Designed miniproteins, single chains, continued (3). Designs and how they scored, part 4

Each design is a single chain, and the fold is of that chain. pLDDT is the mean over its residues in the fold that is shown.

## One batch from the design tools (miniprotein)

Design m8106
Fold by ESMFold2-Fast:
Structure m8106 (fold): chain A 71 residues (1-71)
Amino acid sequence: MEKVRELYREAAEKSKDPIVQKVARIAAERPDDLPTPEELAKELGISVETAEKALNEFAKLVRDILERRRA
C-alpha cells in the first residue's frame, strides 16, 4: 500500500499538468479504488472528457515509472 502511494505521488511530481497532479494525489489517497472520470469531473469542476484525458496521462506516467523499475 505505502509503495503504491509513493509511486502515485512520484507520478504527480513528474507531471507538469496541475490537473494530472491532482488526479495522481487523489489516487495516492485510495490506491485500491481509483476515481472514475465522472467523480473527478465533479470534484475538480472539469469536464468528463478532461478527466478521462488526465487519467490516461496519469496511467501513462505510472506505467513509465514501473517499466523503469522492472529494468
Scores: mean pLDDT 78

Design m8107
Fold by ESMFold2-Fast:
Structure m8107 (fold): chain A 69 residues (1-69)
Amino acid sequence: MAEEYIRQGLKYLEEGKFDEAAKYFEKAASIAEKTNPVAADLFRGAANLAKAKRYDDSIRAAEKALEVL
């Protein structure tokens, strides 16, 4: 489920594992795009922000994606 991947991605962000966090946000986006393309785009945004080490912005994008699921 997309929510499980987001939980894992947020955990990796807290651990400073940016590439791992981005991979899990990308997995969430792949699942979400089947039901909600807007949520999928927000998860991809969270992944890109994680790669850029923009922690607060990445978390906020992931939270917005969860709101629209």
Scores: mean pLDDT 80

Design m8108
Fold by ESMFold2-Fast:
Structure m8108 (fold): chain A 104 residues (1-104)
Amino acid sequence: MKEPTSEQILEASDKLIELLDKVAELARKAGKQQAAEMAENGRELVIAAKKEFEEDPNDIKKKTEYLFQVLAAKSSALLAARQVGPEVYEETAKRIKEIDKILS
């Protein structure tokens, strides 16, 4: 089983943070408060896990937690985008596919 490198996780998380920020913005503009909060909470959890990992990048537990938060936040982005509308969902799914390619 090929585990993602630290560089792959960092690149994927940076793209995911940007995606979550955009989904939250679109959700708020659409009046979908719960969707916006879901995307914002996912973003905050990824940022916190990234900070912990960057402080000790050789800690396997911190790397595992960081990867877990990235995977969880992908689901949050898709669920939030679905509540905004089909066009936002399709664009979000496309971006998630690009992030998955980085992690493979």
Scores: mean pLDDT 86

Design m8109
Fold by ESMFold2-Fast:
Structure m8109 (fold): chain A 87 residues (1-87)
Amino acid sequence: SARKEALRKAIELLRKALEQAKKDGAAPSALEYLELVIEYLEALLNEDEKKAEEIIEKLAKKLGAKDLEKFKEELLKEVEELAEAVA
């Protein structure tokens, strides 16, 4: 499916970004953000709805998002745009 392909591509790109950020000495908060986004996308790819919900709620709280559903939609749109940018 197009969604699963976009998720796989985004996960690969974000994992490379995380490894580069670690080498560049990025702040712990930035590393934690990248790790949580990767974990969320992996939960979606594995169809683990409970884990996906737990992770997205943590992300929304950390970023001060007031609307969880809107935050989910915006994040997934950014993931799709990231996957398309390398196609």
Scores: mean pLDDT 80

Design m8110
Fold by ESMFold2-Fast:
Structure m8110 (fold): chain A 55 residues (1-55)
Amino acid sequence: MKYTGVSLDTGEEVSADTAEDALRKASTLPGSRVALYKDGKLLAVASREDIRASL
């Protein structure tokens, strides 16, 4: 199953097989907000700080 994390400030994308890995990778992208997609559907939007606090 493919998850995609997107930086909302830059549009840069990362992909992973798990939501946690996608969020971890996306939290390293430039910008303050990240969107998580699953199979092209928006699943969640979170700040980088919130993602780091939940990992």
Scores: mean pLDDT 75

Design m8111
Fold by ESMFold2-Fast:
Structure m8111 (fold): chain A 88 residues (1-88)
Amino acid sequence: SKKVIGKLLFYQVKPEDLTDSKLEELAKEIVEASKTDEDLAELVRVLKDEPLPDGKKPTDVSPVRFVRISFNLTKDKAKRLVELVRKH
């Protein structure tokens, strides 16, 4: 999870330059990569507010707040990313 978040944060060096199209592209990449990457699969489950496998509790932080902190996004962009991930 943190290793993947670190890669995404590096990719999100200028969050102010993130257009809606870039957020949609990022959401699609996260969902597609989650099919083969266990850390991204865990991230997608957290963003969908789904229980984690092996009886792990989901984070106490809401999906929007988790994305906002992890990706250095504004609340509105974080909410949009969560909605886009949930749509897929």
Scores: mean pLDDT 60

Design m8112
Fold by ESMFold2-Fast:
Structure m8112 (fold): chain A 88 residues (1-88)
Amino acid sequence: AEAAKKYILEALELLRQIYEKQGKQDMAQIIADGIKELQNQPSLSDSQLRGMALTLKRTTEKLRKEGKLTEEEAEKLIELADKALAAV
């Protein structure tokens, strides 16, 4: 569970940096707030962690399809989400 949370946090931080680089400061702030909320939760169920990882994968695939991510950025986000799923 702890390893899955770490991978999710790494993926969210990468997504925040991507939005910031794109000048989407409002989106970057929403992700930053989500990171703080997740960090402040002392325990998360395997179901909650799996749900977050699957949401990250779906969001990444949607953003890739819309041309809003580079292939490298999309691959790194999916890799982190898959590592989170494997660690649950």
Scores: mean pLDDT 84

Design m8113
Fold by ESMFold2-Fast:
Structure m8113 (fold): chain A 80 residues (1-80)
Amino acid sequence: SEVLDLIDEAIDALRRKASQEELSELLAKLQFASYTSRDTTHSSFLSQAANILLQADQTGDYEGGIKELEKLKEELKKSL
């Protein structure tokens, strides 16, 4: 699943303390994927992942962001 892969990419980026540039590129990628998705459920999960990543980047709470993304990933798996 492209949506699961993008959420995993966000989790991994936060876990390895990726640069601000890399986090910004990933945020743009998540936002674009959400906007272009024709599946409303997938669009919603991608939008939620983008918001979690944005908040983690703005607050520096990477551990909180990882926890929220892992929870979102489990919720998505139940909907697939």
Scores: mean pLDDT 85

Design m8114
Fold by ESMFold2-Fast:
Structure m8114 (fold): chain A 80 residues (1-80)
Amino acid sequence: SMEEEIIKKLVEEFEKKLKETESLSEEERKAMEEVIEKLKKAKSGEDVLNIYLEAAEKNPKVAELFQEAASEFWDKLNNE
């Protein structure tokens, strides 16, 4: 489905951000890995939103990286 393709691309952007961001603490890196694993299991936009809200509550830096990855994803989606 289109939602599955969108989530897959979002996961790819998060994995890219995790690889490119060397300044993350061990705790922040593990938190990002947990977000990526949850996103891989997400089936809807509502699941993605809930994952983001939980991440934002637990760690502001993880929420910031989530927003950056989502922004890059939206830019790519709008160019189609």
Scores: mean pLDDT 76

Design m8115
Fold by ESMFold2-Fast:
Structure m8115 (fold): chain A 63 residues (1-63)
Amino acid sequence: MSDEEKKELIEEAERETVREALRRPLSPEEAYQLTVERFKELAEKRGVKLSEEEAREYIEKFR
């Protein structure tokens, strides 16, 4: 998976977090965990298994 693809999946995960925030208040920890979890799920659909640590590292890299 390319860096461009990773960035797209992170952006999609962030959109999911924004949609959830419109339904209920999210703590910063909840918002971050939801983004990490969604990014991992999206990567798995692309055939890439990420650890939580790897997912967090990529999110930080693309900030």
Scores: mean pLDDT 81

Design m8116
Fold by ESMFold2-Fast:
Structure m8116 (fold): chain A 85 residues (1-85)
Amino acid sequence: SAAVEEKLKELREKLKELEREIEELEKRGEKDLEKLKEKKLEGAEVTAEGNLLVAELNPDKVDIEEVKKFIEEQLKAVREELEKL
Protein backbone atom coordinates (compact mmCIF):
# COMPACT_ATOMS: atom_id res chain seq x y z
CA SER A 1 0.00 0.00 0.00
CA ALA A 2 2.74 2.47 0.91
CA ALA A 3 4.58 1.64 -2.31
CA VAL A 4 1.43 2.31 -4.35
CA GLU A 5 0.88 5.59 -2.52
CA GLU A 6 4.47 6.64 -3.21
CA LYS A 7 4.14 5.81 -6.92
CA LEU A 8 0.83 7.66 -7.20
CA LYS A 9 2.44 10.66 -5.48
CA GLU A 10 5.23 10.63 -8.08
CA LEU A 11 2.70 10.44 -10.92
CA ARG A 12 0.69 13.27 -9.35
CA GLU A 13 3.81 15.44 -9.27
CA LYS A 14 4.50 14.64 -12.94
CA LEU A 15 0.86 15.41 -13.78
CA LYS A 16 1.18 18.77 -12.04
CA GLU A 17 4.28 19.62 -14.10
CA LEU A 18 2.60 18.55 -17.33
CA GLU A 19 -0.56 20.50 -16.48
CA ARG A 20 1.61 23.58 -16.91
CA GLU A 21 2.64 22.44 -20.38
CA ILE A 22 -0.96 21.44 -21.15
CA GLU A 23 -1.97 25.04 -20.44
CA GLU A 24 0.79 26.20 -22.80
CA LEU A 25 -0.46 23.85 -25.53
CA GLU A 26 -4.02 25.10 -25.05
CA LYS A 27 -2.83 28.68 -25.54
CA ARG A 28 -1.13 27.65 -28.78
CA GLY A 29 -4.39 26.21 -30.09
CA GLU A 30 -3.31 22.58 -29.99
CA LYS A 31 -6.55 20.65 -30.48
CA ASP A 32 -5.12 17.14 -30.15
CA LEU A 33 -5.08 17.82 -26.41
CA GLU A 34 -8.88 17.45 -26.52
CA LYS A 35 -8.40 13.71 -27.07
CA LEU A 36 -6.62 13.42 -23.72
CA LYS A 37 -9.39 15.07 -21.69
CA GLU A 38 -12.02 12.36 -22.07
CA LYS A 39 -10.94 8.89 -21.03
CA LYS A 40 -12.51 6.35 -18.72
CA LEU A 41 -11.50 3.02 -17.25
CA GLU A 42 -13.80 0.44 -15.71
CA GLY A 43 -14.49 1.74 -12.20
CA ALA A 44 -12.57 4.97 -12.87
CA GLU A 45 -13.34 8.21 -14.67
CA VAL A 46 -10.86 10.91 -15.68
CA THR A 47 -12.20 14.36 -16.45
CA ALA A 48 -10.64 17.71 -17.27
CA GLU A 49 -11.40 20.95 -15.48
CA GLY A 50 -9.54 23.53 -17.52
CA ASN A 51 -5.96 22.23 -17.47
CA LEU A 52 -6.49 19.93 -14.47
CA LEU A 53 -7.04 16.18 -14.74
CA VAL A 54 -9.28 14.67 -12.08
CA ALA A 55 -9.60 10.94 -11.48
CA GLU A 56 -12.38 9.30 -9.48
CA LEU A 57 -11.91 5.69 -8.43
CA ASN A 58 -14.36 2.98 -7.43
CA PRO A 59 -12.29 0.58 -5.30
CA ASP A 60 -14.65 -2.34 -5.95
CA LYS A 61 -14.12 -2.15 -9.72
CA VAL A 62 -10.73 -0.54 -10.25
CA ASP A 63 -7.23 -1.94 -10.26
CA ILE A 64 -4.79 0.66 -8.94
CA GLU A 65 -2.04 -0.63 -11.23
CA GLU A 66 -4.37 -0.25 -14.22
CA VAL A 67 -5.13 3.35 -13.23
CA LYS A 68 -1.39 3.99 -12.81
CA LYS A 69 -0.73 2.62 -16.31
CA PHE A 70 -3.48 4.82 -17.71
CA ILE A 71 -2.00 7.92 -16.07
CA GLU A 72 1.48 7.02 -17.35
CA GLU A 73 0.16 6.59 -20.90
CA GLN A 74 -1.56 9.98 -20.76
CA LEU A 75 1.66 11.55 -19.48
CA LYS A 76 3.59 9.93 -22.33
CA ALA A 77 1.07 11.20 -24.90
CA VAL A 78 1.32 14.76 -23.55
CA ARG A 79 5.12 14.50 -23.57
CA GLU A 80 5.13 13.40 -27.21
CA GLU A 81 2.92 16.36 -28.18
CA LEU A 82 5.26 18.72 -26.34
CA GLU A 83 8.28 17.30 -28.17
CA LYS A 84 6.58 17.79 -31.54
CA LEU A 85 6.12 21.46 -30.72
Scores: mean pLDDT 54

Design m8117
Fold by ESMFold2-Fast:
Parts: sequence; structure tokens; C-alpha cells
Structure m8117 (fold): chain A 75 residues (1-75)
Amino acid sequence: ERKKKLEEEIEKLQKEMNPREVAIVLEKLKKELGLGLVSEPKPEMQAAIAASPEPDEKKIEKTLKLIKELIELEK
């Protein structure tokens, strides 16, 4: 089933993502879902983000696409 396949792919990507990539994905999702209200990351998370390697834009885009598809399937 497509939903299970998407969930599996998202889980694999999340395991491979660094904190900076995760933060970027969450920021884009909050913007698209209209949440708007986002607290700044805690200092320890900000340090982890700063220490993370350059984000992989391909992983970010792929993860966002899969999450959007999963949300659309729930409608």
C-alpha cells in the first residue's frame, strides 16, 4: 500500500538526517501548514544545528514531498 511505503521511506530518511536537516524540514512544514507560531530551538539544539554538516537539499525535498503525499492520502 502507498501509505505504508511512504511511512517507511520517511522513517528511513529521518534516521539518516542530521539536526540541521530536521530543523529545515520542520520549518517548511510549519509554514505550509500555517502554524506560524514557532519557538526558537533550545540552545543545545542550536549548537547541534551549527555543528551539523551542510544540509542535503535532496533529502530535505524528498522528505517534504513524502510527508505532503502522506497528508494528502489522509484526506
Scores: mean pLDDT 68

Design m8118
Fold by ESMFold2-Fast:
Structure m8118 (fold): chain A 65 residues (1-65)
Amino acid sequence: SREKELTITSIALRMMTTGGLVKVEVKDDTIIFYVSSDEELVERMREEAERLEKETGIKIEVVEL
């Protein structure tokens, strides 16, 4: 649905502003963020992903490269 697409876009934009983002993949109902950054920033991105998953009901994964 368009609402789901807009929600995914909003999540992607929020995660992009944290920096260290290398790649984004969308698979079915899961958004996967591939990151390369320092440990503190990666940890903050994981915390933000958990918050956004609770808010949106969309599965969000953070993969460190």
Scores: mean pLDDT 74

Design m8119
Fold by ESMFold2-Fast:
Structure m8119 (fold): chain A 88 residues (1-88)
Amino acid sequence: MEERKKFIEELKKQYKKIEESGDPEMRDAYLAKLREEAAKGNPLAQIEIEVEEAFDLIRKAIGYLEQVRHLPSLEERLKAIRELREKE
């Protein structure tokens, strides 16, 4: 478990550098490394994948807000966000 924990902690450090770079391909590489480690039976890697999936939902919500920013009313913005969520 000590080596498995250290591996996950090192990947987390790499993720901070990737996030600063703004490169989506580097993020995909990070997630691929986590999935590979989870497939080897590391439960900490699986937990990190679930955490990243939760953050993806938050990032999508922020993206919806940016897409509806041009709409003049809060009611129109909320309706547009609901429609975007239903189509994805």
Scores: mean pLDDT 71

Design m8120
Fold by ESMFold2-Fast:
Structure m8120 (fold): chain A 95 residues (1-95)
Amino acid sequence: SMDDVLEQLRMLRDHLQWLRDQGDKQLPLLKKENPEGAKKVEEVRKDIDELLQQVDQFIRDVEAGRVSLEQAQQQLNLFQTQTLLLDGEYLRALE
């Protein structure tokens, strides 16, 4: 249902926000011990911010009734895939 899609979009937004906050907390240590990893975390942060803007706009479009259920499900799947990639990039930056 559309309510299920909206719930999943909001959970995805919360996860992206959490991931950004984790990166920000690790950044001072990384700058001292792994400067290359720090630069990668900063790059991932920019990608997270861009995805958050897209997710927020899409939530508004769905709430306004501008998106069909099938389009909403397709876009949610894409956002979930992009989020998994960012999770992986963040973990690799910590290596």
Scores: mean pLDDT 89

Design m8121
Fold by ESMFold2-Fast:
Structure m8121 (fold): chain A 99 residues (1-99)
Amino acid sequence: SMEEEKRKLELQKRYAELVTKLALERSRLIQQIKEIKNNLPNMNPSEQKIADEKIEALQRQIEELEERLRKLGELYKKYVKGEISPDEAFELLDEIEAG
C-alpha cells in the first residue's frame, strides 16, 4: 500500500540520517584526540594529566558511538531481510538515537 511505502521510505531516511550524524560526530572526536596528542610533547606534567583525562573521556564517547553504529547496522540488516517489522525497526531506531 502507499502507507507501507511511505513508512519504508521514512525508516530508510531516519536510518541514513542517524548513521551520518553518528559517523560525523565520531570523526569530530577522533580529530580532537589527534589535536590533543599532537600538543602533548609541549605540555607540562599537570597539563598532560588534564589532556590524558580528556583523551580518555573522548575515547569512551567514540566507543559509545561505534557501538550505536554497530547496532544500527544490525537493525537495518534484520529489517532488510524481513526479520523485524517496520514498527520494531522504528522502536529500535528510537532506542539507539536516545543512547
Scores: mean pLDDT 90

Design m8122
Fold by ESMFold2-Fast:
Structure m8122 (fold): chain A 73 residues (1-73)
Amino acid sequence: TAVDEAASRAEKKAKEAGDQEVLDNIRATRDAFAAGDYQAVADALKKAYSTSKSDEVQNAVGELARAVAEALA
């Protein structure tokens, strides 16, 4: 899905940047979305976005957030 593709891209960017905290929160977002726990999705996305140390990683997390929002609309 678009969410899975965006999550995979964000995970790749976080791994390349060595940002383990963002990577963990992207994975938490993916797991929560699959479980239908949308509060956990929002919390994990917020943490991933706010803790991103590079613009490239932050932009990828933003794309994931957009994909989630579009999937739920």
Scores: mean pLDDT 84

Design m8123
Fold by ESMFold2-Fast:
Structure m8123 (fold): chain A 79 residues (1-79)
Amino acid sequence: MSKEELLALAQQAFEEGDLEAAFKAIEEVIKKGLATVVELAKERPELLQAIIDYLKKSDDPEDQQEAELLQKLLELAQK
């Protein structure tokens, strides 16, 4: 899949309230090197915020730590 196709799937999943599918699509974009987290924070801040909110709902300390790091990156990209 292209970057555009994966981001479209993430956007669709986000709009449908399927945060898990949105997370998976964003993870694939980053994993395949199609975009950096900083690029996503600039181009699709709403998608990155949805991922952060999803991770914050987890009781897993690792998910909460990742959410905090992503939130800091999002804030830096929006300055």
Scores: mean pLDDT 76

Design m8124
Fold by ESMFold2-Fast:
Order: C-alpha cells, then structure tokens, then sequence
Structure m8124 (fold): chain A 85 residues (1-85)
C-alpha cells in the first residue's frame, strides 16, 4: 500500500521528522512514542492525525526495529496511546 503518497506536504514533513528522530535513537520506548506524537503536533497536525502517522510507522520498514512491538498494544486503543502524553 502506497500509504506515504496519500500524505499532505505537512504530514510528509512530520513523518520524515519522526523517522529521523527514531533513527537517531539506540532504543525506542513509550516516552519515544510520546515524543514522536509531539513532533507531529509541532508540525501543525491534529491529535488524531498525529496518532495515525505514528501508527503508520508500524508499516514502514525504515522505522526502528523495536517500534512495531511497542505500537502493537496501542492498535485500536488510541486512548491508551494518549496516556503517554
């Protein structure tokens, strides 16, 4: 699925910034996920869209190796992900 092609320019900028941030980390955890959401919000995205971008990282092979395992508990439970903020 060419998910990245469906992003607006602002969403692409936020997504690329989040990927660069995650690639700079030796490890990822719940605080790293919270910071990724904050990066999307700083790019002018709404909270639901910021969460959608972070979840989109589950399907990106360039994302951090541990990210998929960390995000799986939050798939379908956005209120739980919001508790990290």
Amino acid sequence: MDWRASLTPAERAAYDAILAFLKSKDEVNEETLAEAIRIALDHGLSLPRAISLVVGLLFDPEAHPKLKALLMPYVGDWEKLLSLL
Scores: mean pLDDT 70

Design m8125
Fold by ESMFold2-Fast:
Structure m8125 (fold): chain A 103 residues (1-103)
Amino acid sequence: MLIIEIREELDNGKFVKGKIVVREDGEVVYEEETEDSEAFYKKVEELFEKYRDKLKLLQERYAESEEGRRIVFGVFAPEELDVEYELPEGMKETGTSTSEVPK
């Protein structure tokens, strides 16, 4: 099963860093961390285009701190998954979302 895991970190609405992990049948086939927002979003778009036919759902979890830090966890998968995320100290979960991947 193909899974794309995304972590986006923001500070007061500004991009700090992003991490992308692609897993196929439990094996990590791609992993990247970058502080370049343009590179991060372009890579997400490239992977989405490459795997569009295999990905059906996007599950997101949002966490925020009182100081204005925000983390968005995203999982693209062919089906709904029970995914556990470890929140950094001082951050609280603010929401979850499940949506269909656009065609």
Scores: mean pLDDT 78

Design m8126
Fold by ESMFold2-Fast:
Structure m8126 (fold): chain A 80 residues (1-80)
Amino acid sequence: SKQAFLDEMLRQVDYLLTHETDPARVRAGLETVLEYAAKTLSKEEFLAFLDWVEARAQQVPDPTIRAIALELAERARAQL
């Protein structure tokens, strides 16, 4: 159950980073996923999730989408 939840959150982030073209929708979608993950995952699991988001964002060729993902992951990390 928890692994299925993690797999789904990771899939949603990957979709937003690779298929969504509107930066505003990427931001809103990532904020929603990060908020939901923060409420559901333990602190340790959420930190691992943020590490994955940051690593994935670094591979995104669109500099605007990459910057949004890195900004939001850093903000979430700072709030822990």
Scores: mean pLDDT 87

Design m8127
Fold by ESMFold2-Fast:
Structure m8127 (fold): chain A 61 residues (1-61)
Amino acid sequence: GSIEDARKALQAEDTDGDGLISVEKAIEILDKYGFDGEKARLVDVDGDGLVNGGGALEAAL
């Protein structure tokens, strides 16, 4: 389903291997797959501009 496609796209953005992607990229990907990407900001609690892709997807569901 679209959820699995979004998850894979978020994982593919993790080019550094640290499990984190930019919140802006997470929003862009989630919006592209029809989820509420702005909810990814709720996962950026520390304000560092980075989020866990899986956590961002879960927040957008």
Scores: mean pLDDT 76

Design m8128
Fold by ESMFold2-Fast:
Structure m8128 (fold): chain A 82 residues (1-82)
Amino acid sequence: SLVRAEPSEEALKKYEEVKEAAKKAFELADKLGDPREIARVVGLMIRAVGALLDDDVAELEEVKKELEKLTAEIEKKIKEKE
């Protein structure tokens, strides 16, 4: 079996930041009422869990950035719906 290292404190902290970003993105996707945007948030969270298990802080940072970008995109879509 491949030895999995325990996640570092840095990776655990970054994962908490990812969870907060995902929560905000999910709440906005739900407000928009588009299940495709909810699916995008879920996909990014699956990616984040994988990165956490691999102790990949750089990948966690990229997932966080993608969630922040998605949040801004969803906010724009909500504003365009009047």
Scores: mean pLDDT 83

Design m8129
Fold by ESMFold2-Fast:
Structure m8129 (fold): chain A 87 residues (1-87)
Amino acid sequence: ELAELSPEVRELLEEYKELAEKLKEKYEELLKNKEEEKVKKLLELLREAGERLRPLREAAAENQTEEALAAALRAAAEAYREILEEL
């Protein structure tokens, strides 16, 4: 499945993975530092992003097109960058 994706979609998937790893590292950092208010803010921002991204994820799952997948990945990467910048 992944091997059949276009180079453009693969690049977007790699960017998404890198941003997801950065968010995971930030979450772990906040937990280690016992910054409960920032942890709550991160989880709230993730919830809001999840609500915005849900229609795009559903469209990608239903349509099964590279265009829908690329749109979902771009939106997810953008949301994750915004979350990281707010923390």
Scores: mean pLDDT 80

Design m8130
Fold by ESMFold2-Fast:
Structure m8130 (fold): chain A 74 residues (1-74)
Amino acid sequence: AMKEAMKKALEITEEALLSSPSLAAASERLREAADNEKDPLLSQILRELADMVAASPNYSALFDKLAALVAKLK
């Protein structure tokens, strides 16, 4: 459950980053996705990822954090 929810959240995050002009815009899209998500676990992960994107000073810092999350998936 957690592994699958995290993988799905990362897919949504990648799509938001690719389709958004800025980290702020990507964070907003993730927050909207979380608000519309019916799965409470996936919704919570999306909100945490939106906060991470918004708190990141640049794409490099964000990608380092995302890589660390991917490495923890087992």
Scores: mean pLDDT 80

Design m8131
Fold by ESMFold2-Fast:
Structure m8131 (fold): chain A 68 residues (1-68)
Amino acid sequence: SVSAEELMEEAIEYLEEKIKNKEKVPEEQLDTLLATLRTFAEAQQLPEEVLRRLMARFEELAKKALEV
C-alpha cells in the first residue's frame, strides 16, 4: 500500500521536475492528482500539520506548472 505522505511527496517531485524542464502539465491531470491526494490523506487520517505543509507545497507548484 502507498502512504498518503509518500504519494504527496512523489506528486511534489513530479511537479518540480515538470517546472524545471518547462513542461506544461494539463489542468485535468493536476485536478486529478489533487483530488487523489486529498482522498488518500483523508482515508489515512494524515496528521493535519503534515497534510497542511504538503498541500501548501503541492498547490504552490501546481500554480507554477499551469503558468509554463
Scores: mean pLDDT 77

Design m8132
Fold by ESMFold2-Fast:
Structure m8132 (fold): chain A 108 residues (1-108)
Amino acid sequence: SRRQLVQQVLDLERQLSDILAQAETVADEKLQVDLAMQQIGAAVGAIGLSRHIPNDDELQQMIRDERLQTENLKKLKAQSTNPETQALLDQAISIENQAISLLEQMLS
């Protein structure tokens, strides 16, 4: 059901927030603000999703937003020289790709 898929996306958004918080603690100061903004974006998305089961138009917009966030995380990874930060951002990118897959399943 869409409700079960929504719960799975919410669980992934929580994991994403935790990983981004870890990345902030080990990242260069210049990346910490951008990482904090990504974490805020994930939290705002999760709040919206927790209040209402999205319709198809809302799902399409969420998929676009998540794809944009994934590209932003890839850019932050490329800007990082710290292998620990890069590994955490790889985990964050993986979580985003899983969330996108679940959102696409809701359209099916």
Scores: mean pLDDT 85

Design m8133
Fold by ESMFold2-Fast:
Structure m8133 (fold): chain A 91 residues (1-91)
Amino acid sequence: SEELLKQIEEANQKGLELYKKALEAEKEGKYKEAAELLRKAAEEIKKTGELLAELYESQGKKELAEEVLKKTEELVKRLLEKARELEEKAK
C-alpha cells in the first residue's frame, strides 16, 4: 500500500541519519555515543527490512521477501558487532 511504502521510506531515512551520526561520533572519539547510535540505526534498518518484506509478500513475491529479510539480518548483525567493538573502546 502507499501507506506501507511511506513507512518504509521514513524508517530508511531515520536509519541513514542515525548511521551518519554514529560515523561522526566515532571520528570524534565518542565511542559510547557512536555505539548507542549504531544500535538505534540497526533497529530502524531491521524495521525497514521487515516492512519491505511485508510489501513483497503482499505482492506474491515470497522469494524476494525472504532474500530481503536475510540481507537485513546480516546487516543488523554487522552493525551490532561494530557497536560492541566501540563499547569496548570506550572502556
Scores: mean pLDDT 90

Design m8134
Fold by ESMFold2-Fast:
Structure m8134 (fold): chain A 101 residues (1-101)
Amino acid sequence: MEIISALLGAEATRAERERAPPEVLEQLAEAIEHVGEAVAALRAGDRRKAAEYLRKAAEHAEKAGLDELAELLRRLAEKVENGEISAAEALALLGAAPPAA
């Protein structure tokens, strides 16, 4: 199972090691921030807001050159918005603990 937060963290570490331009590091940081916002929205039961934040994370991932990760985030956003995936499953894919009970 690919954990999106772990993938983003690995890409941020790689970009720093490879001395990527500051703009790329900023896009990666914004993608990570929006994934965190999506996690908070999912825990609050706001699927529409979670999907919005996942799409924003995808835009920033794409600007960082992570096209495959951006596509994964867009697909997850669509599944979350359409109710095709549970909040617990979406949280697991994002690398977050499910909400209590």
Scores: mean pLDDT 79

Design m8135
Fold by ESMFold2-Fast:
Parts: sequence; C-alpha cells; structure tokens
Structure m8135 (fold): chain A 94 residues (1-94)
Amino acid sequence: MKLPKEKVEEVLERIVEEAEREGVPENVLLLLIYAVVNDIPLSEFSDEVQELLEKNNAKTDEEILKVVDEYAKKKLTEEQIEEARKIVEEIKKK
C-alpha cells in the first residue's frame, strides 16, 4: 500500500461523505473506492478519462460527470462493484 492503513481508512471515509454531499454518481464513487483500496494510481485512470473527455468534447461539469460515470461503468466488473459496495457499507457502519 502506498498509504498507511490508518490513512487509507480516513481517505475512504472522506470520499464516501463528500460523494453523498455532492451527489456524485454511485459508479464514480465505487471506482474511487476500488482504486484507493487496491492501491491503483489514479493517474492510470486520468489518462483514459482525459482521452474520453477530449473525444466527447466535454466542457461543462455535467458533461464531464456523464463521461466519467460511463467510464466507471465500463472499467469495473460486477464483482469489483460488489466488493466496493461492501467497503462503503463497512465504512458507514463505523
């Protein structure tokens, strides 16, 4: 892990709270949780997301969110989505 376990838990709790407050799409939240838990650099996703944003000419926050949500749906398998959901539920129980 690139981050200590204690810091990972703090980051996950903050991500869940902010996502619920800001109305972030569920698939985007699950992708972020999956990336943090599995120590996947967000830079691996950012390059692919940037290419999709340019290809779709996404300029507004709403357009950007739609492109990112679509990307997240394609990037995660059903099993990975279920694992990420279990992590979110575990955090909410604390």
Scores: mean pLDDT 72

Design m8136
Fold by ESMFold2-Fast:
Structure m8136 (fold): chain A 56 residues (1-56)
Amino acid sequence: MIATVSEDYTAKSGGELTLKKGEQVEIIERVDEKLVFARNLATSEVGLVPASKLTF
């Protein structure tokens, strides 16, 4: 499943992705209601992403 980043986000920890508005991420796993584990398709980096920053 691919989602689009709706707002810029800067990683708050080493386990999170830094995202730019308009980037696409591949959702690997939904960790909880607020967080997904995803791969940034532009950078190939994997990490946690706030679900609130994604448009499905």
Scores: mean pLDDT 81

Design m8137
Fold by ESMFold2-Fast:
Structure m8137 (fold): chain A 64 residues (1-64)
Amino acid sequence: DVYERLAAAIAQLEAEKDTLPPEVAREWLAGLRDEIREAEAAGLLSPAQAAALLARVDALEASL
């Protein structure tokens, strides 16, 4: 499931953010943001699922 895969990727980055340089973490978050938008555009995520994942990405980026 695309939602579970993306949620797991965000959770992994949340768990390991302190071991990564902030610039590397921001690059990974940008890639995740692009994948979420592409998956929503392809109909693989509902708008609500995409919004929930993007909110997590935004919260994580703000914590860096």
Scores: mean pLDDT 83

Design m8138
Fold by ESMFold2-Fast:
Structure m8138 (fold): chain A 69 residues (1-69)
Amino acid sequence: SMEELKEELLKKAAQHRADAEDALRRYAEVKKNSAKLSPEEARKLAADYAGQYAEHDAEASRNEGAAAK
């Protein structure tokens, strides 16, 4: 049914929101603990987590938009 499809899309969106929040938390941990990392390692980890956040945020928005149709 359309209701089941909407529920599936919203569940996927919620999972992506949770994964985005986890990526932001890990990004903050890298920034907080940067003195324990080389500058190169800190930059790479921060970039990776920022990228994960952006991807999950985009996917969450896509699924939320699809559910609204």
Scores: mean pLDDT 88

Design m8139
Fold by ESMFold2-Fast:
Structure m8139 (fold): chain A 55 residues (1-55)
Amino acid sequence: MPSEEQVRERAGALYAASTDPALREEVLETLQFLSETGDVEAAAARVAELEARLA
């Protein structure tokens, strides 16, 4: 199972690696969602979706 720390680390890596401002905004929204809900599995799924879009 993904940890909150792993999700935040992956999101931070995406933000740092991306040159797309829209993708960066979605990463920030995902981090805010995780902070508001604590739903690590849903946040991990969103990060995986964003990673797939970057690839």
Scores: mean pLDDT 81

Design m8140
Fold by ESMFold2-Fast:
Structure m8140 (fold): chain A 76 residues (1-76)
Amino acid sequence: SAAEKVEELERELERILAELRANTDPLKQTILMFLALSRLVDVYLFARQANDQEAIDRVDELHERFVAEVRRIEAA
């Protein structure tokens, strides 16, 4: 179902964000940032398909967390 796919993609995003936070190599950070953006698009599309505002709000939260990680890396 769309809801199951959203949960799966959210878990993938959590893993990518955790790896991004732990990684200090600039090339790996760049690759992880692109992967995170790709997964954010995917989870947004499935959340919209599920027509679930709570799911859409969780995607917005994950996007904010991603932006925070990017800003941290830029400040380093």
Scores: mean pLDDT 83

